Designed miniproteins, single chains, continued (5). Designs and how they scored, part 65

Each design is a single chain, and the fold is of that chain. pLDDT is the mean over its residues in the fold that is shown.

## One batch from the design tools (miniprotein)

Design m18243
Fold by ESMFold2-Fast:
Structure m18243 (fold): chain A 95 residues (1-95)
Amino acid sequence: SDQKILQAISYMLGYDGPVKDGIAPGKVNEDRLIEVLNDPSLTRDQKLEVFRFYLDKALNKPLTDEQLKGLTKEQVRELLKDSSDELKEAALTLV
């Protein structure tokens, strides 16, 4: 659900409380993103939407809906080439 995606994004941005309207771009916490991507309570599609937000806001690498749905392991490796091995491994579980 959209609410679970918004809560996961809020958590990744360092918020432990209820989501507030107009989330200002906080500093993305990569360790919390890795926790989100490994969370068994979230669906693959929900994790992909959080990952998309990270790519857009942290790496300035926005994806279209078509690009997100067709995302390959090779594309994930290229998108995350300068990222930690832990993030690469977590993201590769999505594709």
Scores: mean pLDDT 80

Design m18244
Fold by ESMFold2-Fast:
Structure m18244 (fold): chain A 78 residues (1-78)
Amino acid sequence: MMPAASRVGQAAQVAVDLVIEEGRIDKGTLIRRVAEESGVSQATASRAIDVLIARGVLREVQDGDRIIVEPAHAPPAP
């Protein structure tokens, strides 16, 4: 059978979709929404977001006392 997507992989897909839809989103809000939408813990959502940032898919921008997450540079696949 085809392998099931990992929980981190599922959360990563949701995170990318949410960031693209919202444009810029607070990291805390993104973690919470990814956890709620994908049915994973906030810890798993945070790991997924960190992986996307490490891969250069998303970036963190410090805005005062907030961390904002936005798309890095590449547009989503057509």
Scores: mean pLDDT 76

Design m18245
Fold by ESMFold2-Fast:
Structure m18245 (fold): chain A 84 residues (1-84)
Amino acid sequence: SLEDEVLAQLREVEALLREAGRLFQEAQANPAQREANYQQLLALLDRVKAILEQIGEKRPELQETVDRGKQLADAMAAAAKALV
C-alpha cells in the first residue's frame, strides 16, 4: 500500500541519516578520513533528499516536513564541508 511504501521510505531515510552521522563523527575524530567521509556523506544525503522528494509526491500534506528534512540534510553537508 501507499502507506507501507512511505513507512519503508521513512525507515530508509532514518538508516541513511544514522550512517551519515557515523561518517561525520568518524571525520571529526580522524582528520585523514575527512575528505573520503565527506564524499560518502554527500552521496548519502543526496539519497535522503531524493527519498524525501518521493514522500512529498506521494503525501503532499507532508511537504513542509519534507522541506525541513532537506534543509537539515543541507546543514549536515555544510557542517561536514567545514571539516575539510
Scores: mean pLDDT 87

Design m18246
Fold by ESMFold2-Fast:
Structure m18246 (fold): chain A 82 residues (1-82)
Amino acid sequence: MSLEERVKRLIEILEKSGFPVSEEDRQAVLDAVRSGNSALTAESLATLFEKLGIISSENRDHRLAIGATILSSLRRGELPKV
């Protein structure tokens, strides 16, 4: 399964769990994945989770660390761990 397909599946799980993801926020994360930039993808995932109230971050380095953890879990085919 591609990273893009895993991100789409994650968004479906979030929506089924009661976290509404707007089409604009969904598209922003998918655009980051399609860019091939891991740091941008990690930051985009952390931003989505923060908007949904799932996580909070103190600074950019903390956001990137959380986002990298989410991205790493997705690449392994696991649910994100924060």
Scores: mean pLDDT 79

Design m18247
Fold by ESMFold2-Fast:
Structure m18247 (fold): chain A 122 residues (1-122)
Amino acid sequence: MVEELRAKVERLEALLDRRLQLARDSVFNGMSNEEAMAEAQKYRAEGLELLPLRQELIERAREEISPLKQELADLALELTEKLNRGEISDEEARELQERIIALQQQIDARIRAAGRELVAEA
């Protein structure tokens, strides 16, 4: 039913907001890795339940999301490699993390748009 689909899309939107905020709090607001992992675990089951919907929305917006995902993957690899070599300052690491979070926000915005379109089509 349209109401059930709408409710799932709203739950996914709320989950995306919580995950993005958790990423920001972990990087910028002094949240420990242990606290961040504990908060992420609270939403793991809901994330798995909503995974088929999330994958459908990603596929619907694939042309817009794919280049953003590639850029995010490239930045995440760069950050990991530089951290492993000890060749990155705290400031440079934060700048890369901020860019990764900004790309995730853009991906999440495209997922939300696809969700709204899916509900409108139902």
Scores: mean pLDDT 84

Design m18248
Fold by ESMFold2-Fast:
Structure m18248 (fold): chain A 94 residues (1-94)
Amino acid sequence: MAKVEEIAEAIREAALELGLSEEAAEAIAEIVRLSLDPSTEAGRRLLEEWLRHMEENGLEATAREEVRTILEGFDSEEELRKAVKILKEEKEKE
């Protein structure tokens, strides 16, 4: 989990630097944290891809790019927070 938390923290900082609220920044970080769950095959593969991208572009640049990608998928902070709730419910159903 240490690497996932490092990535999530970088995502949170990048979101704050881009002018998002603390709530939106935490929601984006949580989406990334849930996606990179190393206990699942999908999460492990995504974590490996993230580590490779970080090796090539650095942690800060990778985090900033991911925040932009996530923001392009949501029209509002409310939709983003709703998505986090859904992802947490799906994780509990596993």
Scores: mean pLDDT 74

Design m18249
Fold by ESMFold2-Fast:
Structure m18249 (fold): chain A 59 residues (1-59)
Amino acid sequence: SSVKEHVEELRRQGELSRRTSEEMRRLGEEGVLPEADQISEEAERLSEGLYKAAEKLEG
């Protein structure tokens, strides 16, 4: 169903945002990108929101 497809898409986007957060955290630790820690935190919040939306849609 389209609902199940949207749940899967939200979870996929959540996982991508989580991976972005992890990568940005690594870059922050390496000192390569000054804003990396802030971007990491933002991506983590987006990931949490996407997972929560998927859970609500799935029931």
Scores: mean pLDDT 85

Design m18250
Fold by ESMFold2-Fast:
Structure m18250 (fold): chain A 75 residues (1-75)
Amino acid sequence: AAAAQARADALSARYVPVVRETKRIIDELTAMKKAGKSEEEIEAFVERRRDELTKRFGPAVADAVVQAAVNQVEL
């Protein structure tokens, strides 16, 4: 009876931090765009976030998160 719950819990523990960071980056990029930040400032922010995510989750996850956020904000 516990197999589905255990699988859901394992996925939540692994996935929730990645989803949270993706949303955080989307919110920050949206705020920067609305504030009229330069493309250079936005690019520098994206690279800082990619480095941070790479250290925490590895390069493949970092690239996927950054790409998803950039696509969502239409940069």
Scores: mean pLDDT 75

Design m18251
Fold by ESMFold2-Fast:
Structure m18251 (fold): chain A 82 residues (1-82)
Amino acid sequence: MTPEERERIVDELAKRLGVPRDVAAAAISLAMLRPELTDEQFDRAVRTLANALGVDPETLRRAVDEVQRILDENPELREKLR
């Protein structure tokens, strides 16, 4: 995908989730990596990124869960984001 397409997807998800763009981008990355991570690795990644973004880890985790639902319902979107 082009950088412009990725930015558009991030912006739309940020609006839908009610979070800043950077949080939405982090949530997308974490949702896509989640199947490759252990629960401990996922928890560390969420905490590390939440601290870097200045948000509550629970807020980021909820955003990841919502992105995961959207990707599960839209397999073509998941393909574009890899």
Scores: mean pLDDT 79

Design m18252
Fold by ESMFold2-Fast:
Structure m18252 (fold): chain A 77 residues (1-77)
Amino acid sequence: IELSPEVEELVKRVLIDLLEKKLDPNNPEAIRERLRELGVPEEELDKALEYIEKLLSDESTIDKLIEELKKYAEELK
């Protein structure tokens, strides 16, 4: 799944919310709404949601993704 760089940046913010337990990973409608609130275009919402779901379901990469997102979240403070 390939996203535009702008949408990838917004997806990272949603992934941070998921890691901080501010968003339920089992609620795709809440994730979609969060993406919409952050400014993801309607045409890219389903693609961005699929990207997030694929990352969360891929057990081989999830630990590395979590560590990268923790570093990114800490930089936002």
Scores: mean pLDDT 70

Design m18253
Fold by ESMFold2-Fast:
Structure m18253 (fold): chain A 55 residues (1-55)
Amino acid sequence: DELERAAEEALNSLPADTPVDEKRRAAVERLTARGYDREEAERTVRRILEGAHPQ
């Protein structure tokens, strides 16, 4: 989906060694600046970050 793609792009634009909390905040802020709903952005970013550890 468009929101998920935008969230992935935002996360991938950050350095790999950026702390997870900073990645989440930066990605959510970028998405809300683009006009996405904050709650949806937070859920999508969390899902992607959790999916990185499918354990």
Scores: mean pLDDT 75

Design m18254
Fold by ESMFold2-Fast:
Structure m18254 (fold): chain A 69 residues (1-69)
Amino acid sequence: LIEELDEEKQQEVLEQKELLDLLVNTKSMEEVKEVEKRMEELLEKRGASEKEKEAMKRLIEALRKHLEE
């Protein structure tokens, strides 16, 4: 948290990679819940803004819709 650009950059890369890995391997609604839970925990830990939370929720909703179809 004290590091500056490097830590924020690492967080973004890790979040994108984790989301991509989970998205590629997502086969059920339970896995979507796992992704949402992990993202919420990461955002809380980072002190993310409401805008960032909304953007992530939108991505999770799109993933849910894709699986429900």
Scores: mean pLDDT 66

Design m18255
Fold by ESMFold2-Fast:
Structure m18255 (fold): chain A 79 residues (1-79)
Amino acid sequence: SPLEKARSKFDEFVKALEAGDIETAIKKAQELAKTLRELDPSDPEAARLYVAAAITLVGFVLENPEFEPVLKAFQEALK
């Protein structure tokens, strides 16, 4: 399902952040944002996944400011 695909992309995104590879994290953030945009916005599970992604990324950037380009890429891809 689209939701299962988005969950898989979220897992890949988190692993990229934990690996410390900013370029890969940007790519995974863009892939995740694209899958999140394809979800039904009225689905509570979709909303929870979006919130989880946002909190995870903001938390990483607060501790690792060099990851701010990942946050910017995620925000742009959600448009």
Scores: mean pLDDT 85

Design m18256
Fold by ESMFold2-Fast:
Structure m18256 (fold): chain A 100 residues (1-100)
Amino acid sequence: SKEEQAFKLVDEAVKVIESDSGKAHKLLMQALELLRDDPKKASELLRYLAEQLEKEGFPPEAVEHLRKAAEALEKEDYVTMLRHLTKAMALILEQLQKKK
């Protein structure tokens, strides 16, 4: 299903995020595109991503912004979703730069 494919893309994104953040970003965008017509499942996907990044030791603030993006997406508030997703991505990139 599109749902199974989207979650698999997120698993792949998490695996490559530290070695190839650009590829991780492309995989995440592909996963969200697969679920573009299902905001509830896309919201679940963003919550799943938040859980995986929390396990990988990413900053709590980035994880919180992903959870807020998921909550906004569930309400079909795309402006608030994009705002929180953008903040989460910026914090993730900052963390990756500090590990070098």
Scores: mean pLDDT 85

Design m18257
Fold by ESMFold2-Fast:
Structure m18257 (fold): chain A 67 residues (1-67)
Amino acid sequence: SREELLRRLADLYVERGYSPAVAESIARQTLAALEENRDHLSPSALAFLADIEKRLGPEFAERMLAL
């Protein structure tokens, strides 16, 4: 479910040291970007996802995409 995906995304950010509230906020943004990129080409969504990989590393991005 979307709620389960959001919770798992938030958990990944908490594991990286974000507070639960901040993790939930960035997880919502991440899920929105993933949905946008899945449904159609979105330069802003692709840029956001690329920034996540650059800042948090390829392992984090891989775990995120595997959810």
Scores: mean pLDDT 80

Design m18258
Fold by ESMFold2-Fast:
Structure m18258 (fold): chain A 86 residues (1-86)
Amino acid sequence: MLPADQLRELARKVAEEAAKKYGAKSAGATPLSDNEVTIAVRADTPEQAEKAAREAAEKLLEMGYADSYEVKATPDGVGIATLTGK
């Protein structure tokens, strides 16, 4: 896995690209630990936010930067994906 700061920056860029694709308003990434990163996307609907967060997480998984991810959306339109690597 990349160092947490580099993974965060990459995750942020991937999240921003996914957010633009689905018309989301903002995207960001936060490291939780040495092998965990959270991606957050805000959109007008929970469905748009979840799609953007999921696509960003799947892209990072395909690139080999995570082994698994979990995604959820809040009723107010925030999609959250937590990626875990080894």
Scores: mean pLDDT 76

Design m18259
Fold by ESMFold2-Fast:
Structure m18259 (fold): chain A 84 residues (1-84)
Amino acid sequence: SSLSDEQAEAEVRALEEAVRRLREEIRRAEEEGDERKVATLTAALGIVAAAASFVAAMTPNPEIAARAEELAREARELVREAIE
């Protein structure tokens, strides 16, 4: 089974919004020195990265797959930055 283009587009849009929200929340938590919140939000960002990779694998559309893979890379980069 694979995602339809409409389903894959909707999932990628939802994941893009999740990455934007989590990036901002992590930044605020870091400014506040809330290490537990940073760890929790970073774990959530890791889940978003995994979900984006899954969408990339499940979509037959190469443009949606490329966008989802780029999003997964961006989310993994943010995870790495948060733990450095």
Scores: mean pLDDT 86

Design m18260
Fold by ESMFold2-Fast:
Structure m18260 (fold): chain A 103 residues (1-103)
Amino acid sequence: SHMEKKIEEALKEVKELLKRINDYFERQAKKYGASEEVLKDALAEFYLRLLENTVKQLKKAKENGDEETAKILEAIRDFLYDELLKVATSPELKKRAEELKKK
């Protein structure tokens, strides 16, 4: 459907953004001799900020009755939540992400 195509395109853009962010942090970790744990924590914190912004935009879309944008942002929220859980080591950060996922 037209909606499925828009969601697929939006998720592709988000995946490419996350790859660029990961590549950047990996380069910084190598340059400064940071551990894998430090790299994962930095990625998780960045993903949390993206998730927080996505949820804020989702709330605005819902308040404005923009059902199409809301569906796209829900898909991005769900994707960012899953990616965050793969790298997050902090229970506190995981709990914050779970609370955002419910919005």
Scores: mean pLDDT 88

Design m18261
Fold by ESMFold2-Fast:
Structure m18261 (fold): chain A 61 residues (1-61)
Amino acid sequence: MVLTREQLDRIGAWLATQGRLELAQKVGALAREHEEISVRELAERVGVSPATVSRWLRRAL
């Protein structure tokens, strides 16, 4: 599954509302660098499991 920059921005904003500010900053930085990114690569870059990213996507989007 591939995430767009817009989807990453929404996930980052949601993470900030959950008080996960460092994760929100990492996701926001990746949104600026990538037009699209896979769930697996996002998970690897921010240090979480792909299942965790899938939960963020369901919650934020």
Scores: mean pLDDT 82

Design m18262
Fold by ESMFold2-Fast:
Structure m18262 (fold): chain A 62 residues (1-62)
Amino acid sequence: MMDEQKRRQVLRDAEDLAAELLDAGASKDEAIKKVEQYLEQQGFSDLIPEARQGVDSMAAAL
């Protein structure tokens, strides 16, 4: 229960980080690398594939 809430928050934080990086002119690859590093540091490496899809969608919309 608490883990589910934490996972959702960490994923949202990773998506926000990616959006900030893309808005600042970072490449999609740089945004993905930062998101992967963030998720690994938080202990949610299993969320990396989902976060990658989110970043890819964000970059495609810009």
Scores: mean pLDDT 79

Design m18263
Fold by ESMFold2-Fast:
Structure m18263 (fold): chain A 55 residues (1-55)
Amino acid sequence: SATEMTRLLNENPDSKVDPVTGKPTEEILGLNLGRESLREWAEMAGLEALLALLD
């Protein structure tokens, strides 16, 4: 769920900054990237817990 994704991102310090754009993760989420784009970003960021949630 979106709420659970936001919680996991906020609990992981490394996920607070998007590794591709360098922008805050909340700003990227506000763009509503969709599940597939968020999954690709999570893979690049190494966010295993978020990847499990997106599956």
Scores: mean pLDDT 56

Design m18264
Fold by ESMFold2-Fast:
Structure m18264 (fold): chain A 64 residues (1-64)
Amino acid sequence: DRRALLLALLRAEARELKAAGAPVETIVQSALSAHAAGVPAEDLLAVLEELGLLEARDRFRAQL
């Protein structure tokens, strides 16, 4: 499933950004770019929540 593969790659990117201590704004912009590319908002919100990036999740949701 191409969507499942894309989500796995996005999870890996989000984990890398978290490990690097990326600013919340950078994480939010990455999520918005993925959404604009066709990834459902619900899937991106779930990834951010699973990784404990709750501030990024809330900011991303507010910009939808």
Scores: mean pLDDT 81

Design m18265
Fold by ESMFold2-Fast:
Structure m18265 (fold): chain A 63 residues (1-63)
Amino acid sequence: ELLLVDKIVSTSLPDASEEDRQKIVQETLDLYEAYVKGFKIPPSTALLIAITKDVIAVYKRSR
C-alpha cells in the first residue's frame, strides 16, 4: 500500500518538495486507515487510489 501511494504522489506531483510528497503520503495512509478501521470499509486498492487522488487535489487547490 505505501509503495502504491508513494508512486501515485511522486508521479502526480513531480515538482512538489520531498517533504510535501511525504506529508501527502502520510495523510493519505492515515485517512485510509481511518476509513478501514473506523467505518469498517473493506480494504481495497480502488479506495486507496481514490483517497490518494482526493488528497492530491486538495493540496493543489490549497496552493
Scores: mean pLDDT 75

Design m18266
Fold by ESMFold2-Fast:
Structure m18266 (fold): chain A 98 residues (1-98)
Amino acid sequence: MTKEAFDAAVEAGVDVLSAAVVLTVYRNLKKYHADDEEAREKFLKDLEKIKKTSTYPLTLAAVDLAIAEVKGEPESVIQEKQARFDAALAEANAIEAA
C-alpha cells in the first residue's frame, strides 16, 4: 500500500465513524426522545453546523438524511437522501479496499 492510499483509507475510516455517530445519535433521539421538541431542535442545529463545516462526503450524506427524517420530509425525498448515503458508503468502502 502506498502512503497516499493509506492516508485515503484513514480519511475514509474517519468519515465512516463520523457518519455512524450522526446516525446513532439520530436513531437514539427518534427512539427515546420522540416527543422532545427541544432535543430535536438542538439536533437539527447541530446537523446544520456539521453540514456547513464538514467536507466528508459520507458524513454530509448522513446529515442530509437525518435532517430530512427529523423534518418529516416526503418519502420520495427521504429515499433520495438514503440513495445518496448508500452511494457515498459504497465509495468509502471502495477507497478502503483499494
Scores: mean pLDDT 75

Design m18267
Fold by ESMFold2-Fast:
Structure m18267 (fold): chain A 89 residues (1-89)
Amino acid sequence: SAPPPAPPSAEEIRAAEQKRVIEETALALRAIGEGLEVALLYEKQGDLERAEEALEKGREGARYALEGELEKAEELIEELRREAEELKA
């Protein structure tokens, strides 16, 4: 019988953790960027309340990303991106 596969090395575990942190951080920064874009579009229209709301949605998306709730983060990013496209029309 073949020996069971060896458990992942400490270096492989560390590399996987670093990749996860990079992906979560990149998604968080994307959420902040989309929130900022929507906020600046509302600010240009004089709608400061909706601008603040857009920044808060970006921050919430970043929080979800950093907590590993990637699907929730991506849902907020898509919501903000759609809103930006509507405001540009």
Scores: mean pLDDT 88

Design m18268
Fold by ESMFold2-Fast:
Structure m18268 (fold): chain A 91 residues (1-91)
Amino acid sequence: SLRAALEAVAAEAAARLEEIRAELARIAGEEVAERVAALVERAVALARAGDYAGALLALAEALAVALEALGETEKARAMLEEARRRAAEIE
């Protein structure tokens, strides 16, 4: 189901963001780590409110910020494009 697929993607994104956040704090500093944390908190709040499209976009933005800070600009763009497509399918 779409909900199960979104929950799986969100859980995977959250787990990867936790791994990336630890490395981000070490190499990119606290400001970037705080931005990622704020976006993850926003995603959790949106998911709890039932806004799965918004939650997916917020998680993708958090991951994109992290990837850009690590120099992975193309991966950040790919993640945002995929999230936009999936969010459109929900709305």
Scores: mean pLDDT 75

Design m18269
Fold by ESMFold2-Fast:
Structure m18269 (fold): chain A 72 residues (1-72)
Amino acid sequence: GPLSDEELQALLDRGRQLHDEAERARAGQPPERFSGRFGAPENSELGAGIAEGLAGIHSGVIRITTGESVPL
């Protein structure tokens, strides 16, 4: 399936975002939304590295969270 690097990274970020929000809910903390600042040049490289690392660790979770999970 043709998926661009940016599109793949967006899916990974979405999976991480949902996972992080679930963790915050379990901890009884208010959820935080991802900042659009990830579009900044300096932050884009950091975001890519984080997404790739998360993909390696949470491949199964990303599939479930991004593919099946409740929207938002």
Scores: mean pLDDT 54

Design m18270
Fold by ESMFold2-Fast:
Structure m18270 (fold): chain A 88 residues (1-88)
Amino acid sequence: MKKFKIGFTDYQQMMDLINQITKAIGAGAPRSQIKALVRRLFASAGIKMSDATIDRFIALDTKSQGEVLQAVMNRASRAEIIALINRH
């Protein structure tokens, strides 16, 4: 069962992280830095992702990346998020 513990402040901090990731990808930031930001976002959402899954996520088109990030914000399960990454 899902526990809802994300407050208004925590939600806004996660949105800021998502915006930073989107801007970094658009600006062509180093892959290693994008990977670190993505790992921190998933960890802050309570989701443990493998390095291989993060690599697949970064290889997705911006639109597909946005769909995955929105699923994280909506508190989708780890399995659902992995399935979304593998779908594309």
Scores: mean pLDDT 73

Design m18271
Fold by ESMFold2-Fast:
Structure m18271 (fold): chain A 70 residues (1-70)
Amino acid sequence: ALSDEAERLAARGLVYAAQGDAARGEAALTKAANLAESDEAREHLLKAAQYAGQGDAAGAREHIEKAGRA
């Protein structure tokens, strides 16, 4: 599970990635990863940040969902 702040940052990161703003998407998801309380959630948010940085909003979404289940 994610904190409310981590979920908010992850949602913002996904919106930026979907709009083609890879740099802001990656930055927001990296901040969300720094707030993750479990190693599993943090690793998934870091992968989401990597996909967002590459312009892959679908890959970012999948890993945000996995972080929420961790």
Scores: mean pLDDT 86

Design m18272
Fold by ESMFold2-Fast:
Structure m18272 (fold): chain A 75 residues (1-75)
Amino acid sequence: MLTKEQLQLLAQTAVEVIRLTPDDKELGDELVDILNDASLGKLTLEQVIERLREIAKKAPPEVQSLLDEAIEKLR
């Protein structure tokens, strides 16, 4: 399971992405789903990182940078 600090970082990242892309509901929903599954112990840290990388590939550059920073901090 992710630590409390890792879950908090993931939650803060999701909030900031939603704030930067208010019209991209699908992107925000994907991050909330990752957070919920991680908090329920359904995802390992490695699986969370892989899902964040997949989202970053299709995200605008500002969001991609934010997700890359979150991935680095989760390690």
Scores: mean pLDDT 83

Design m18273
Fold by ESMFold2-Fast:
Structure m18273 (fold): chain A 87 residues (1-87)
Amino acid sequence: PSQEEIDYEIAKALIEITYGIGLVAADNLPDPEARERARKAIEETYEKSLKKVDEAMRAGNVEEAIKLAQEGVKEILRTLDEVEAAA
């Protein structure tokens, strides 16, 4: 595979790992209703980030796809912080 393909797969793996960490953190919130809201918010953020990454890849802009994946990691962590503060 090309270096661009490798870098993309690494960025994609990082967003997937962050999503998994987010779900585990949400599941450990003290209130069951807060857990469900947190899981949904994290899942929605993950889906939006993946769509942006996929769009950039289909446009042939691998650099933008990597950047968007990195932004996706940040957005998932931000969403987790917000839902934890609300719990």
Scores: mean pLDDT 83

Design m18274
Fold by ESMFold2-Fast:
Structure m18274 (fold): chain A 82 residues (1-82)
Amino acid sequence: MPAKDRPSAEEIAEALKKLGLTDTVTGEQIKEILEKYGAAILGFEGDTLTLGISDPSKAEEVKKALEDLVDGKLTVKTEPLT
């Protein structure tokens, strides 16, 4: 159902705030970065965010962008989108 569309980036922003890694990052900021680089959230465990990425050449750029949002306190992994 298209009416049940929830941004997964917002859940990650809430998780980051609960971990004390940031209090200023919003789900909209995370979503914008993910959309810019063609990335999707695959999972979040501890302090590690796993992203699926369609363009492997953008992997380092998306990692850098998300890590910069939380002052380098987050570990970002990228995997190919199938």
Scores: mean pLDDT 72

Design m18275
Fold by ESMFold2-Fast:
Structure m18275 (fold): chain A 61 residues (1-61)
Amino acid sequence: SKIEEIKKRIDKASFDELVAMLRELVAEYKALRDAGAPEEEIKETYEQIKLVADKLEERAK
């Protein structure tokens, strides 16, 4: 699943890499909302954003 793939990526990512991932996911989230994508897909992208943001906070001390 996309959630499992993102978890693997964040475990190995540096702070700068996490920041880049967050920017990409936020851009994707906005694009999906603008396109009227299914709620499930929008929600899954939001959950990915939360995982990256939580890891970023952990790495920020």
Scores: mean pLDDT 82

Design m18276
Fold by ESMFold2-Fast:
Structure m18276 (fold): chain A 90 residues (1-90)
Amino acid sequence: MEDIKKAEEALKQGKYYEAGLYAVRALRNADSPEEVLRASKIAQEAGKKLLEQGKTKEYQEVSAAYREAAAVLNATRGEELIAWEEELLA
């Protein structure tokens, strides 16, 4: 819960590397589909912004951490991610 709020605050302040790392941490410790969704979106947005700023090293670090977290999430909560996608499109 705190990590998602810290990620959102960092993203709002333009601290994309910090936002990405907090979001990945929040994703690893997510207790609900909503937290999974929020953390995933912040991590992806932070990574995109890092690329736009030319911070390739920071992007690679965040991307690698996100990729690991997403792989574990898909293995354990893949069905919840599908349910979220349906709700978002409705």
Scores: mean pLDDT 75

Design m18277
Fold by ESMFold2-Fast:
Structure m18277 (fold): chain A 56 residues (1-56)
Amino acid sequence: SMRERARAELRERFPDLDVDAIVAAAEGLRDALGLPDEMLVPLALMFAYTEALVRR
């Protein structure tokens, strides 16, 4: 599933982040904007990069 793909990408690149919370935020934005499932991975990565920058 796209959800498992997003989780795998986030675990590989951002081991210190709450992957499940970030994927949930990405799913929420996808649903709110009516975006296709293929956008879940890039949305999750966008949230993860933003979170990593804020924690510095």
Scores: mean pLDDT 82

Design m18278
Fold by ESMFold2-Fast:
Structure m18278 (fold): chain A 61 residues (1-61)
Amino acid sequence: SVRDQVDALVAQMRAAVDAGDRDGLLALYEQISALLPQLSPEDRDRVQAEVGRLIDEALAR
């Protein structure tokens, strides 16, 4: 499902943050953003909150 694809991409973003891979993080962010309109409002809010936390963590390093 689209939800499962997005959840997998979010997990990959976590790995990119941990690796310091900024190019990979940007590419994953673009992929997730393209899929957001296909999610339920609840899943969209959840994913946006998690992605925001991951970006904040990457920028704080």
Scores: mean pLDDT 86

